# Designs tried in a protein design run: designed miniproteins, single chains. Part 84

Each design is a single chain, and the fold is of that chain. pLDDT is the mean over its residues in the fold that is shown.

## One batch from the design tools (miniprotein)

Design m3118
Fold by ESMFold2-Fast:
Structure m3118 (fold): chain A 60 residues (1-60)
Amino acid sequence: MVTIEIKTGNLNSAIGAALSLIGEVPEAEVSISGNTVTVVAPDDPELIKKLEELKKLYDK
C-alpha cells in the first residue's frame, strides 16, 4: 500500500480527481483532514504514477 497526501486549497476538485482515479479499485481509500486529501492505494506502478501527478497538480 502507498499513501499519498495532497495539501490543497481546491479540496473538492482534488477529492473528485482522486475518486475518479481510484473508483474501480476496491482496496483504495480517500480521506480528508482540513485541507489535506490522503489517498491509500495498492502498489500498482501505473496507479501510483497517476496519483503522484495528481499530487503535483494540486499540492501546494
Scores: mean pLDDT 77

Design m3119
Fold by ESMFold2-Fast:
Structure m3119 (fold): chain A 96 residues (1-96)
Amino acid sequence: KPSKEQIERDVLAALALIAAAITRLYLKHHDLPEEVRQKLEEAIEHLERAATALDNGDYDTAIEHLRKAAELFREAGFDEMARIAENLAKQAESIK
């Protein structure tokens, strides 16, 4: 059976990937200004890098990427997605 820490890590990685997937779907269905599109594409990259870091047990790198994604979402006006990314960073910090 997986450990509690492994399950918590896998859940956080999955949630980061779900946030990235939701953002990709939004970009496919909406015509956005180029500067907003670029910020959202960069946020997706950071969410995917955070998921990879979590899979490797690298909490510090995951937290850095999750916070960078939150910053980019906030700059793009996606305040709810920014809060999701920041909450994932806080959860990663708590299980570190």
Scores: mean pLDDT 89

Design m3120
Fold by ESMFold2-Fast:
Structure m3120 (fold): chain A 98 residues (1-98)
Amino acid sequence: PSPEELRADLEGQRLALEALRDLILAGRLSPEEAVALMEALGADIVATLRRMGRPEAAARVEALTAEAVARLRAGDVAGAVATIDEIIALLEEAIAEV
């Protein structure tokens, strides 16, 4: 992909994570829905970062996605949101480096 396409993908993924965080905070998703969306978004972000040649960032997002999923399953909404915010910060760094 071009740098412009990668930037657009990452910005879209950041907005999707922000929307997911807001839905989780508003209590509008079941735990099962939140987990499924988190897993899908995490996988998409990891794939994009790997295509960018950022394997360290991809591995970090993969680990944080697993942590967010575990926290959601445990009913730790605050911890899950904090972990999603860490993924958003990593995406902002990746966007700046495109």
Scores: mean pLDDT 89

Design m3121
Fold by ESMFold2-Fast:
Structure m3121 (fold): chain A 97 residues (1-97)
Amino acid sequence: DYEEKIKEYDKRIAEDPNDAEAYNNKGEALFKLEKYEEAIEDYQRALSLDPNYAEAYNNLGEALYKLEQNERAKEYYKKALELDPNYEKAKENLEKV
């Protein structure tokens, strides 16, 4: 249940507000609930805490792609690949846009 996972991540964030992974994982749960704008906010928070977080860049791109913001999605997939050139999911996502 993604709603229960969000509650778990909210608790983790309350205990450690600098936990970039908790923000990224909360964003992923929100994405699964199709709450793309809220997912974007959490991915952006994860990236403000860890600007080298390749997975969060890819996830941000995926949420932007769902909102048909294709050019912004491309930027973030490219950023994920700059940080991790072997990131297959980001490469596949970039090819679809």
Scores: mean pLDDT 92

Design m3122
Fold by ESMFold2-Fast:
Structure m3122 (fold): chain A 65 residues (1-65)
Amino acid sequence: SEERGRAAGAERRALLAAGLSAEAAGEAVLARFGAPSEEQKKIIKEIADKLIEIGDEFEKEIKAK
């Protein structure tokens, strides 16, 4: 996802170098890549679920004398 965001940034720079305005370049990149926020949301949820599992196992281990 970060790699995709970095690629979107590179595309935006290329469009700016080609003479597009910052707004037009940003809109073109969002239209082409437009999913990073959705992908990031899924990754964040997966990490949160994993952290809950780790916390649960840690608590179980410290209670098992």
Scores: mean pLDDT 65

Design m3123
Fold by ESMFold2-Fast:
Structure m3123 (fold): chain A 90 residues (1-90)
Amino acid sequence: LSSLVIAQLSASAAAKLAAGNNAAAAQSYNLLGIILAGNSQYDQAVAAFKKAIAANPNYAAAYNNLASALSLLGKAAEAAANYAKAAALA
């Protein structure tokens, strides 16, 4: 995954947010996080999932994905809290 592709996906998500389409922005940031996590870029994936949650605080999938990335970074307590939040929203 190239830095240019990451930058383009991030810019696309930010443009949706700037346009007031919070739902589309949340989905785009969540997708960016999934792609970053698939490339083992877990710190960047965490940042993307947090942006998805900021755009849609009721986005259960984004909390679940954030928890998985945090678990892979060894942040077990933070992962557990986000899994619990995802379950409460589902």
Scores: mean pLDDT 86

Design m3124
Fold by ESMFold2-Fast:
Order: C-alpha cells, then sequence, then structure tokens
Structure m3124 (fold): chain A 62 residues (1-62)
C-alpha cells in the first residue's frame, strides 16, 4: 500500500545520521520490503530495479 511505502521510507530516512553494520543490514531489509510493496502495486519494473540495486550494494558489503 502507499501508506506502507511511506512508512518504510520514513524508517529508512531515520537511519541516515548514524550507521553501523546492523543499520546497513536494516536499510537493505527496508529496501527489499519497499520493492515487495512496489511489486504488489503492479510496479514490477521499478521493483526489479530496486532489487538489482540492493544486490549490487550487498556485493559491496560482503
Amino acid sequence: SEERIAELRARLAELEGDFTPEQVKERLELMREIADELARQGKTAYAEAVRKAIDELEKLLS
């Protein structure tokens, strides 16, 4: 839902100031949830783009 995406984006913004490895993992999890919500809304191309970006970030953090 639109409200769920707004909630997830707000939580993501709250993690911007201070980050730890745990907060980086939480940001990646929030982005995956956003991608899932976009897919549920039928925005599949956008969801796939977000998932691809997450995969690239995850490779850099490994």
Scores: mean pLDDT 74

Design m3125
Fold by ESMFold2-Fast:
Structure m3125 (fold): chain A 67 residues (1-67)
Amino acid sequence: SAADVAEAKALLAEARELIEQGRFEEAQRLLVRAYILASNAGDAALVAEVEAEGRRLHELAREQGLT
């Protein structure tokens, strides 16, 4: 639904801010929620964007020895 897409985009934006703050666990929780909402809405482009941000989060956390 349009509401699910809007919520997923808002969660993705918030997750990006949390990543910049080094709040990786909180960011990961929001990305999981965004992924579920984007997938349920069938928005393939948004799903891909959330997945890309998840990979970026994992790489940053790994580089800092936090995973």
Scores: mean pLDDT 87

Design m3126
Fold by ESMFold2-Fast:
Structure m3126 (fold): chain A 87 residues (1-87)
Amino acid sequence: EISEEDLKKMAEELSKILKTKVSLEQVKEIAKTYKELLEKAKKGELDGTELLLEFSKEVEKILKNKVKVSLEKVLEIGEVLKKYAGI
């Protein structure tokens, strides 16, 4: 499980990347979504491009479509999640 301190750090870093306020609950949803998509990719259900596009769309939905998430931002978000969520 992700610690509350790591969730706060992720929320700060994601807010900077996305240029919008990201709540702790939204961080949890983003991390969970990324984990689920990675597991589907490991099973051969998604290729790398499908994973990135699906993750981009899901992050936009979690943020109530307040921001557009480019593939570059998707990669930056993924690095934050790897660092703090151990994904």
Scores: mean pLDDT 84

Design m3128
Fold by ESMFold2-Fast:
Structure m3128 (fold): chain A 68 residues (1-68)
Amino acid sequence: AAQQQAEQEMSDIAKEAADTIRRLVGEADRKAAESTPEEGAKYRADALARMHAVGREASAKIQALRDA
Protein backbone atom coordinates (compact mmCIF):
# COMPACT_ATOMS: atom_id res chain seq x y z
CA ALA A 1 0.00 0.00 0.00
CA ALA A 2 2.64 2.55 1.04
CA GLN A 3 4.96 1.46 -1.79
CA GLN A 4 2.17 1.85 -4.38
CA GLN A 5 1.38 5.31 -2.99
CA ALA A 6 5.06 6.34 -3.23
CA GLU A 7 5.26 5.04 -6.83
CA GLN A 8 2.17 7.06 -7.75
CA GLU A 9 3.63 10.18 -6.11
CA MET A 10 6.92 9.71 -8.00
CA SER A 11 5.00 9.34 -11.28
CA ASP A 12 2.97 12.49 -10.54
CA ILE A 13 6.14 14.47 -9.69
CA ALA A 14 7.76 13.36 -12.97
CA LYS A 15 4.65 14.31 -14.98
CA GLU A 16 4.38 17.73 -13.29
CA ALA A 17 8.06 18.43 -14.00
CA ALA A 18 7.68 17.40 -17.67
CA ASP A 19 4.56 19.58 -18.08
CA THR A 20 6.30 22.56 -16.44
CA ILE A 21 9.39 22.16 -18.66
CA ARG A 22 7.20 22.00 -21.80
CA ARG A 23 5.40 25.21 -20.74
CA LEU A 24 8.71 26.98 -20.02
CA VAL A 25 10.06 26.02 -23.47
CA GLY A 26 6.89 27.23 -25.20
CA GLU A 27 6.84 30.51 -23.26
CA ALA A 28 10.54 31.18 -23.96
CA ASP A 29 10.09 30.44 -27.69
CA ARG A 30 7.06 32.76 -27.84
CA LYS A 31 8.90 35.61 -26.07
CA ALA A 32 12.00 35.09 -28.22
CA ALA A 33 9.88 35.28 -31.41
CA GLU A 34 8.36 38.59 -30.21
CA SER A 35 11.72 40.09 -29.13
CA THR A 36 15.13 41.13 -30.42
CA PRO A 37 17.75 38.36 -30.81
CA GLU A 38 19.50 39.66 -27.66
CA GLU A 39 16.29 39.61 -25.58
CA GLY A 40 15.39 36.22 -27.04
CA ALA A 41 18.73 34.79 -25.91
CA LYS A 42 18.07 36.13 -22.40
CA TYR A 43 14.59 34.55 -22.27
CA ARG A 44 16.03 31.20 -23.40
CA ALA A 45 18.84 31.39 -20.83
CA ASP A 46 16.34 32.24 -18.05
CA ALA A 47 14.06 29.39 -19.16
CA LEU A 48 16.99 26.93 -19.24
CA ALA A 49 17.95 27.87 -15.66
CA ARG A 50 14.33 27.40 -14.52
CA MET A 51 14.09 24.04 -16.34
CA HIS A 52 17.24 22.84 -14.55
CA ALA A 53 15.76 23.97 -11.21
CA VAL A 54 12.49 22.08 -11.94
CA GLY A 55 14.47 18.95 -12.87
CA ARG A 56 16.63 19.12 -9.74
CA GLU A 57 13.57 19.64 -7.49
CA ALA A 58 11.72 16.70 -9.07
CA SER A 59 14.78 14.42 -8.80
CA ALA A 60 15.30 15.38 -5.13
CA LYS A 61 11.64 14.66 -4.28
CA ILE A 62 11.71 11.32 -6.11
CA GLN A 63 14.98 10.35 -4.38
CA ALA A 64 13.53 11.30 -0.96
CA LEU A 65 10.53 9.03 -1.60
CA ARG A 66 12.85 6.16 -2.62
CA ASP A 67 15.06 6.66 0.46
CA ALA A 68 12.07 6.70 2.83
Scores: mean pLDDT 82

Design m3130
Fold by ESMFold2-Fast:
Structure m3130 (fold): chain A 84 residues (1-84)
Amino acid sequence: EEKERDIKFLERVIEQLDSEDPEVRRLAAESAIIYLAVKAATTKDPEERKLYREAIGRLSEALNADDFDAVKEVLEELIKKLKE
């Protein structure tokens, strides 16, 4: 159930990245980074922690480049890995 909630949150972020408002897109990407940082800090699974930390690094680089296509790709890859 927790994993399903995480997936649904990330899917909602992906939807917000399609916004015409660049502020909405930036805030959506920032919210994903914050969410994943909390997950990395609170997970007891070292493999999940590594996955979240790698995603955070990639998302931060993409956001600094204003590359929202790259942000979306990172989140889609993460969702796929979480679903296995």
Scores: mean pLDDT 85

Design m3131
Fold by ESMFold2-Fast:
Structure m3131 (fold): chain A 56 residues (1-56)
Amino acid sequence: GAERAAALSRDPRLTPTQSAILRLSAEGLSLSEIARRLGLSPAELVDHLAAIGELQ
């Protein structure tokens, strides 16, 4: 949930991009909106999400 995503955005193991993804997700943005906001391709977003998922 948003609470967990916000907590993870402060994890020092995250890159700045991964931290931004979790922060925007906590703010209620969809994955497509996050990709558009950060200039990420769908493939790049999936790679970042896989790395974030490993931290949960």
Scores: mean pLDDT 72

Design m3132
Fold by ESMFold2-Fast:
Structure m3132 (fold): chain A 103 residues (1-103)
Amino acid sequence: DEIEEKKRKLEEAAEFLLEGGREASELAFKSKEEGIKKLRETTEEVVKKLEEAGNKELAELVRKKAEETIELVKKLSDKEAGRVILGTAEELAQEILAAAEKL
């Protein structure tokens, strides 16, 4: 079923984002620059996965929110940057999962 395949791809994208976001948060606690780098790498791969799933609007949302988060965390302490990175990853993963549930 094409719908079940799309749903699985969205769920995989959300799981990848949560894992990468947690890693980026942990890295940011030690080094904000390493956290930002991991968040960028994670969100770029998530955008690719969402485009492959046929959800261009969700891919653009992730790209925009990642850029906004990176600009925000550059102004924060390492600990605050880590918390914001994790929060953004959790919020975006929930948006992706919500899109999957509506299929």
Scores: mean pLDDT 87

Design m3133
Fold by ESMFold2-Fast:
Structure m3133 (fold): chain A 67 residues (1-67)
Amino acid sequence: MPSDKEIAEAFIDIVDALIDVLARQGKISPEKAEEARKKLDELRKQADKMTIEEFNKKIVEILKEVE
């Protein structure tokens, strides 16, 4: 069974890929895409120090910022 850390990293990878696709299609501004990726990189560095609830909250906040 995957650990919380493995689940967290998988989610970050999926969200990062989604942001890249949306930015390439012009559905998100390049500036907002870069900000979201920076936040994801910071989250990745702290994923092993967070509960899964804290992690989910941070992911949702990042996704809302790309509007």
Scores: mean pLDDT 76

Design m3134
Fold by ESMFold2-Fast:
Structure m3134 (fold): chain A 108 residues (1-108)
Amino acid sequence: GSYLVRATLVLEGELSEEDAARIAAAAEEAARASAAEAGLTPRAILVEVRREGDRTTVTVTVVLDGSTPEEQVRRFAELLRERLPVAAREAAPHARVAEVRVEVTALP
């Protein structure tokens, strides 16, 4: 079994390719730091940034081992929800955070 933790961050504002690259790097670092603070070692961290006009969607997918305690998974999800918007604003201060969602899925 495994857990999938998926965070979706929606940003509004004109972003360059350089802004998108900085946001992707900042999001990956935020996910790694959040996992370390929660006492977790992710199996994988995948970051995707999709830019469409004045809207940018950042998706962070983290794979955790199914033996991970649910309390640690929940704490990790909470840290991601708090830290991803901050990391994105620091990477691109002119962007506005429109939405943050974090979902946890247990896989068999």
Scores: mean pLDDT 88

Design m3135
Fold by ESMFold2-Fast:
Structure m3135 (fold): chain A 98 residues (1-98)
Amino acid sequence: SKEISEAASKYSGYAISAVGSEVERELLEKEKEKKKKELEEKAKEALEKGDEKEKKKLEEEKEKLEKEYEEKIKEAEEEKKKAEEEAKKYKKKIEELE
């Protein structure tokens, strides 16, 4: 009973952590798309003003932003996977104790 309670607590904690990492991933993807659009709009404005140097700089900032967010998204996905794996271990322990 004590072992089942401890395993259930660990399972719940890791399950909540996995959900949290998934929410973080979704928010990062939305923020990436928003910031990407803002940079694209600024690049179009620079082009309309004939500022080729500013346009190129904004395009480079967009590429850098995409890479930075892709790394953050990957980290959130890896955290989710680790939490899911730990949750599965404790779920199995609960099943073996019942």
Scores: mean pLDDT 88

Design m3136
Fold by ESMFold2-Fast:
Structure m3136 (fold): chain A 81 residues (1-81)
Amino acid sequence: LAEGARQAAREARSLTEELLRKETEDLSPEEIREHARAIVEEAERVAEALREQGLEELARELLEAARRAAELLERVAEEKA
């Protein structure tokens, strides 16, 4: 069922968020923010290449995923500051 797949995706995302918090525990807030910026910048470059090939929906999904990852990292950095 689609709802079951969404539930599994939410659980996987929660686990990923916990792992990211654990892995960033030894990083400074500045280092975490640099990683967040690098993720978005790389995603924007890849998204532009995807749009040039007519893959606009994939470009949009990539940018959304990168922005969510960056928001999570920024939140972790703010909590450490």
Scores: mean pLDDT 73

Design m3137
Fold by ESMFold2-Fast:
Structure m3137 (fold): chain A 76 residues (1-76)
Amino acid sequence: MIESLLEEAIEALRKGDVRKALEKLMEAYKQLKTLNTPEAREALKLVQDAMGALQKGDIERAIELVEKALELVKTL
């Protein structure tokens, strides 16, 4: 489930495991791309922005973006 992938990504980020978080975010990204709802498109953008934040070392911003994506995914 996409929700579980995002929850696992948040847990990994809170533990400082950026590699595991990126793996979970990439899996969520691939699954969100197959959905055609407005909520899924918005969540996809948030996941993409979170991955960008991680590439720049901004872990706090990445967590905030993933938490927002998780709230949207819960409405799917």
Scores: mean pLDDT 86

Design m3138
Fold by ESMFold2-Fast:
Structure m3138 (fold): chain A 63 residues (1-63)
Amino acid sequence: MTPEQGELADRLGTRAVILAAEGRVEEAKELVREAIPYLTPAQRASLRAALEALGHPEVAALL
């Protein structure tokens, strides 16, 4: 993965977490789906854990 793809994945993951925290679950799911092709296994695991910790296991299940 290029550094640019890693940065994009991180930005999309961060936005998804913010949207989920705001209760915008469907928008968070769409960003997670967009991020998946760019996520490393470690980034995927971290994003899943963050979403589960926020109480959104349905969004985390996409990872």
Scores: mean pLDDT 79

Design m3139
Fold by ESMFold2-Fast:
Structure m3139 (fold): chain A 93 residues (1-93)
Amino acid sequence: VKNLEEAIKLLEEAIKAVRDGDYETASKLVREAIKKLNEAGKTASPEAQKLLIKAQFLGLVALVALDMGDRQTAIESLEGALELAKKALEIDK
């Protein structure tokens, strides 16, 4: 649970950094969030694991979008990852 709660906070901070135009900070936060999502997946139920794998994939899409300067795709991907992470947290409560 702690790793998943930390991942959620990092994704929220990453979205804020993207909106502020700080893509370097956003990329660092997204990489840390992906690590926390991966760690959360090790103890998650099979149902939550599927959501966490999808959230990690959307995090990777966001990193590519940030590298390309695609703000809209970065925000949409991170918001999608955040919603999947929150849903995974509710399943394993």
Scores: mean pLDDT 88

Design m3140
Fold by ESMFold2-Fast:
Structure m3140 (fold): chain A 68 residues (1-68)
Amino acid sequence: SGRETLDEIAAEAEADPNLKATRIGDDSIELVAVGDGLLKLIGIALRAMGDPRLDVEVKGNTVTLRAR
């Protein structure tokens, strides 16, 4: 399932000082760009959009990921 992929993305974002990751549900995270993090957030969103195990919603500088 997408849960392990979601947890890996969350860990990647948490390691980056320009990104904030928040667990919003058991299978959902919200990613927000802070400072100069927007291009990194876009890269994560594009990668996740290509993964059939994940649902992706993009709004402004916020990306919500859900495991299927």
Scores: mean pLDDT 83

Design m3141
Fold by ESMFold2-Fast:
Structure m3141 (fold): chain A 67 residues (1-67)
Amino acid sequence: SLDMEDYLARILYLLYEGKFEEALELLDEAIELGNEPTREDAELLLKAAEESGAEEVKERVEELLKK
């Protein structure tokens, strides 16, 4: 099983490759498997999503930051 750091690296790669649906699916998989992103992880993902134009990923990460 991947840990959160492995998921984070793969999600970032997918965002910069423009594979936004795959990035979102992988983020949701990580969370469903009990991997909790840290605030720093979530902030890094938010920045990457904004820079890549991944609107749905941005919205998902914003929801995580509210919890």
Scores: mean pLDDT 82

Design m3142
Fold by ESMFold2-Fast:
Structure m3142 (fold): chain A 60 residues (1-60)
Amino acid sequence: SMMEERERFVEEAVAYLRARHADASDEEKFEVAQKLLATLGAPVEELEEMAREVLRRLRE
């Protein structure tokens, strides 16, 4: 489903950023998250919202 794909993309982006960009600024993390989500196939109109969710999870 679309919700399951969205969750998988967010989880994959969180894992990637934790592994490769842990020391990056929030602004850099936000830009990287958007680019990664786009590469995974996330809809352009949802990239910013999904990237914000990625950053929220990274702070937990």
Scores: mean pLDDT 84

Design m3143
Fold by ESMFold2-Fast:
Structure m3143 (fold): chain A 71 residues (1-71)
Amino acid sequence: SLPLPLTPEQEKAALEAIRTANRVMEAGAKAGLPDDEIVDLAAEIGRETYEALLNNDEEKLKQVEERVEKL
């Protein structure tokens, strides 16, 4: 679970990370990946998205987007 209370920045980053993880789940399923690999990949990319947003790491966000697009 995410720590509470969240700052507005943390809340926005968490929601965006969840949206990105959902995109990975959908793309992975469409690509025919095994369910366990999809879940692990969604968790990894979601975490990386959350960290990159909190650190304002635009290059990392581009790398994450490229990984999702390649699915």
Scores: mean pLDDT 83

Design m3144
Fold by ESMFold2-Fast:
Structure m3144 (fold): chain A 66 residues (1-66)
Amino acid sequence: MSMEEIIEENREYIERLAEEGKISEEDAKKALEYLEKAREAYKQGDTKTAFEYLVKAGKIVQDALS
C-alpha cells in the first residue's frame, strides 16, 4: 500500500467517525490537519516527515476513541 493510499484511507476513516459522532469535531479537525501535513510532505518527497504526521494523526484518533 502506498503512502498516498494510507493517507486517503485514514482521511475517509476520520471523516466517517466524525459523521457518526464517534469522535468530536475538534479531534477530527486536528487529525485531518496532520493528514494534510503528511500529504504535503509526501508530495515534496519527504517520506519521513509524512510518516511522522501520519503517526500524530493516528494518535489523536486512538486517544479520542479511548
Scores: mean pLDDT 84

Design m3145
Fold by ESMFold2-Fast:
Structure m3145 (fold): chain A 64 residues (1-64)
Amino acid sequence: HMEEIRKETLLALAVMQIALAKRAGLSPEEIRALMDRYAKEIEKESPEVAAEVRRLGDEVLASL
């Protein structure tokens, strides 16, 4: 129960970081790098969420 809330929070923080980075004018490559850094930070606690965060970064690159 608490574990799922934690995972949802970590994923929400990734989405917020992407939104903020886009608003700040970061390139898709910079956003991808930001997602990779964030994924590495959370990988020990939630490898599943880290994988999803990396996928979000890849999608930002692919959407152009």
Scores: mean pLDDT 80

Design m3146
Fold by ESMFold2-Fast:
Structure m3146 (fold): chain A 64 residues (1-64)
Amino acid sequence: MKDDKIAEGVALVVNGLDIFKETKDEKEGRKIAEEGIKLIEEADKEAAKKAKEDFEKELEKLKK
């Protein structure tokens, strides 16, 4: 179902942020988040765009 892909994609984006929070490895965090965004995009392109924007905002907050 589309909702399952969105939920799994969102979980991967959150995991990407958690990886950066724990390890400070932006490349690994972005890699996992991009895989999540791809899953969301398969179901809903607009939701994927929002998830990418939200990820970038949260990542910038964590860099401070």
Scores: mean pLDDT 81

Design m3147
Fold by ESMFold2-Fast:
Structure m3147 (fold): chain A 60 residues (1-60)
Amino acid sequence: SEAEELARRAEELGALAAARGADPEKAGQIGKMASEAALNGDVEKAKEYIKELEKLLEEA
C-alpha cells in the first residue's frame, strides 16, 4: 500500500509539474521512474525521484 501510495503521488506530481509549465517530458519521465521504483519496493529511490519533481515545481 505504501508503494502504491508513492506511485500515485509520483504520477500526480509529474502531471502537476507539467501543468505548471515545467518541462513536461522531464516531469513525465521522472514521475514514471518514481512510480516504477515504488512498485518494485524501492521506496528510497522513489522518494528521491519525488524530491526531484518537487524541485521542478519549486522552479515553476
Scores: mean pLDDT 77

Design m3148
Fold by ESMFold2-Fast:
Structure m3148 (fold): chain A 64 residues (1-64)
Amino acid sequence: SAIEEAARAAEEAGVPREGGRALAEGAKQHGGDSMAAVTEWGALESGGSRELAREAARAVRAAG
């Protein structure tokens, strides 16, 4: 599912998988763009690369 894809991408970027799943679920309620921005921020703060952070953000946006 799009939610599980987002959870996996977030995990690869350094965000806990459950956090990525929650962000993807939040995208459906609060909008994909806002949750994508939060995901990119969280991934970068977790030490993820810019490339992986952007991948995670795209996956979260797609779930919303």
Scores: mean pLDDT 84

Design m3149
Fold by ESMFold2-Fast:
Structure m3149 (fold): chain A 101 residues (1-101)
Amino acid sequence: SLVEEAEKLLKEAEELLKKARASEDPAERIELALKAFELARKAAELALEAGDYELARKALELALEAARLIFEAATTQEELDRGSALILKAIGDLFSLELSK
């Protein structure tokens, strides 16, 4: 089931983000948050294919949270730019979801 796969990816993303927040290493925080962002976006994609708009919204909200953590953990201009771009991407995805239904 697409919903079951989306829920599994979302749970994995939540665990990665929790681990990222617990890390004192900025590089590890960014690496884990990037993985969480990727999994959360994939979960949203699968949820949308299944017509589960609520699950898609929850996944995109987690993606935004992961992107914000990347921005906050950034120690270089490149990392800051990456975090900023991912925040805008997640906001855009959420806006598109609300406009669709």
Scores: mean pLDDT 89

Design m3150
Fold by ESMFold2-Fast:
Formats: C-alpha cells, structure tokens, sequence
Structure m3150 (fold): chain A 70 residues (1-70)
C-alpha cells in the first residue's frame, strides 16, 4: 500500500539525516497502521505532529508533500 511505502521512505529520510527520534516515531506510527489501529489519514496526521514536536521541519515538509500526492 502506498501509505506504508511513504512512511518507510520518510522514516529512512529522517534516519539518514541523524533524526533518530523522528524515525522511531514514524516506525511506531507505521506499526499502528499495519495493526489496523489507525487509518492511513490518521497515520499521516500523527507523522506530521511527531516531526513538528521534534523540530524536524524537513521531514514534516516531505510528509505534507507526499500526502498531497496520494
């Protein structure tokens, strides 16, 4: 599913930039979506919120861009 691939891509993007806390948060959100505990829309909202709270503005912008194209 496209949403899972996007969350994986964005988590790796954060990790490659040294934002381990953002990457871990995104992996937790991805797992919740895989377990059907949250919808893809909720997963993206949570991913944006996590990136914002951790000051990772570039990862937040990437998530917003990917969400608009889905």
Amino acid sequence: MEALEVLEEVAEFARKRGHEETAKGLETIKQAMLDYKISPDNAFEMAIAVSESLGDEETKKLIEEKKKKL
Scores: mean pLDDT 81

Design m3151
Fold by ESMFold2-Fast:
Structure m3151 (fold): chain A 55 residues (1-55)
Amino acid sequence: SEIDKLFEEAKKVLPDEEVERIRKTIQELLSKGSSVARDRAQRLLDAIREYVKES
């Protein structure tokens, strides 16, 4: 999936422990299904994408 690929790229520029923590948080937020949780998950995904892109 695109999310899995993103986390593989993130592990090249961030500590594995931090990436796994963020991944679990995003997965939990997406499973909750509320608009607030989805927005938070999207912000975390965007932050990872930006960090990977700038590295």
Scores: mean pLDDT 79

Design m3152
Fold by ESMFold2-Fast:
Structure m3152 (fold): chain A 60 residues (1-60)
Amino acid sequence: DTVARLTELLDDPSPVVRAVAARELGRIGSEEARAALRAALQRPDLPPIVRTALEAALQR
């Protein structure tokens, strides 16, 4: 499942990979993808690039 794999990449050690995963989940826009994005956005110490990507994905 592409959504499951992208959700795994939201925990990648690279902020760039995490931002790309967030953007792709936003493009998919399924209920499963949006749930993963909301969960990721609740983390307290998000790098700015990842937070911006998560917020943009959820506004799509």
Scores: mean pLDDT 80

Design m3153
Fold by ESMFold2-Fast:
Structure m3153 (fold): chain A 71 residues (1-71)
Amino acid sequence: SLDEIYQKLIEAIKNKAPKEVIDSLFDEIKKLTPEYKEAIDAARKAVLHHLDNGDYDTAIDIVKALYKYIK
């Protein structure tokens, strides 16, 4: 479900999973909600930027904001 994939994405960020895992979870969200492709791609770019800077809390907040927007 969409809910389960968002939870997996948040857990992946918390656990400092590799970029490939985070990208694959964003791709799964995009497959389930292709009408939100642009918002998902923008959120992915922002999340990866914050992860590169060690700002995991902001990255998680971006994922939560995306989920509220899509839901």
Scores: mean pLDDT 87

Design m3154
Fold by ESMFold2-Fast:
Structure m3154 (fold): chain A 70 residues (1-70)
Amino acid sequence: MKEALEYEMEGGVYWIAAAVELVSPEPDKEKAIEYLEKAAEYFRKAAELGLESAKGNAEAAEELLEELKK
């Protein structure tokens, strides 16, 4: 479970960074996309290691990525 928790934590950091960028008065969309891609990658790795909370977080990050890339 150590690796799963480490991936969940890394994903959370990038998720917060993306959220901060998106709610900024001057949002950097490219930077937000980069952070969300990192968040989705780390959450997916944590989910594959059996962390159920990371699965939902990965799906949420992937959905936001699809929306931002439109």
Scores: mean pLDDT 81

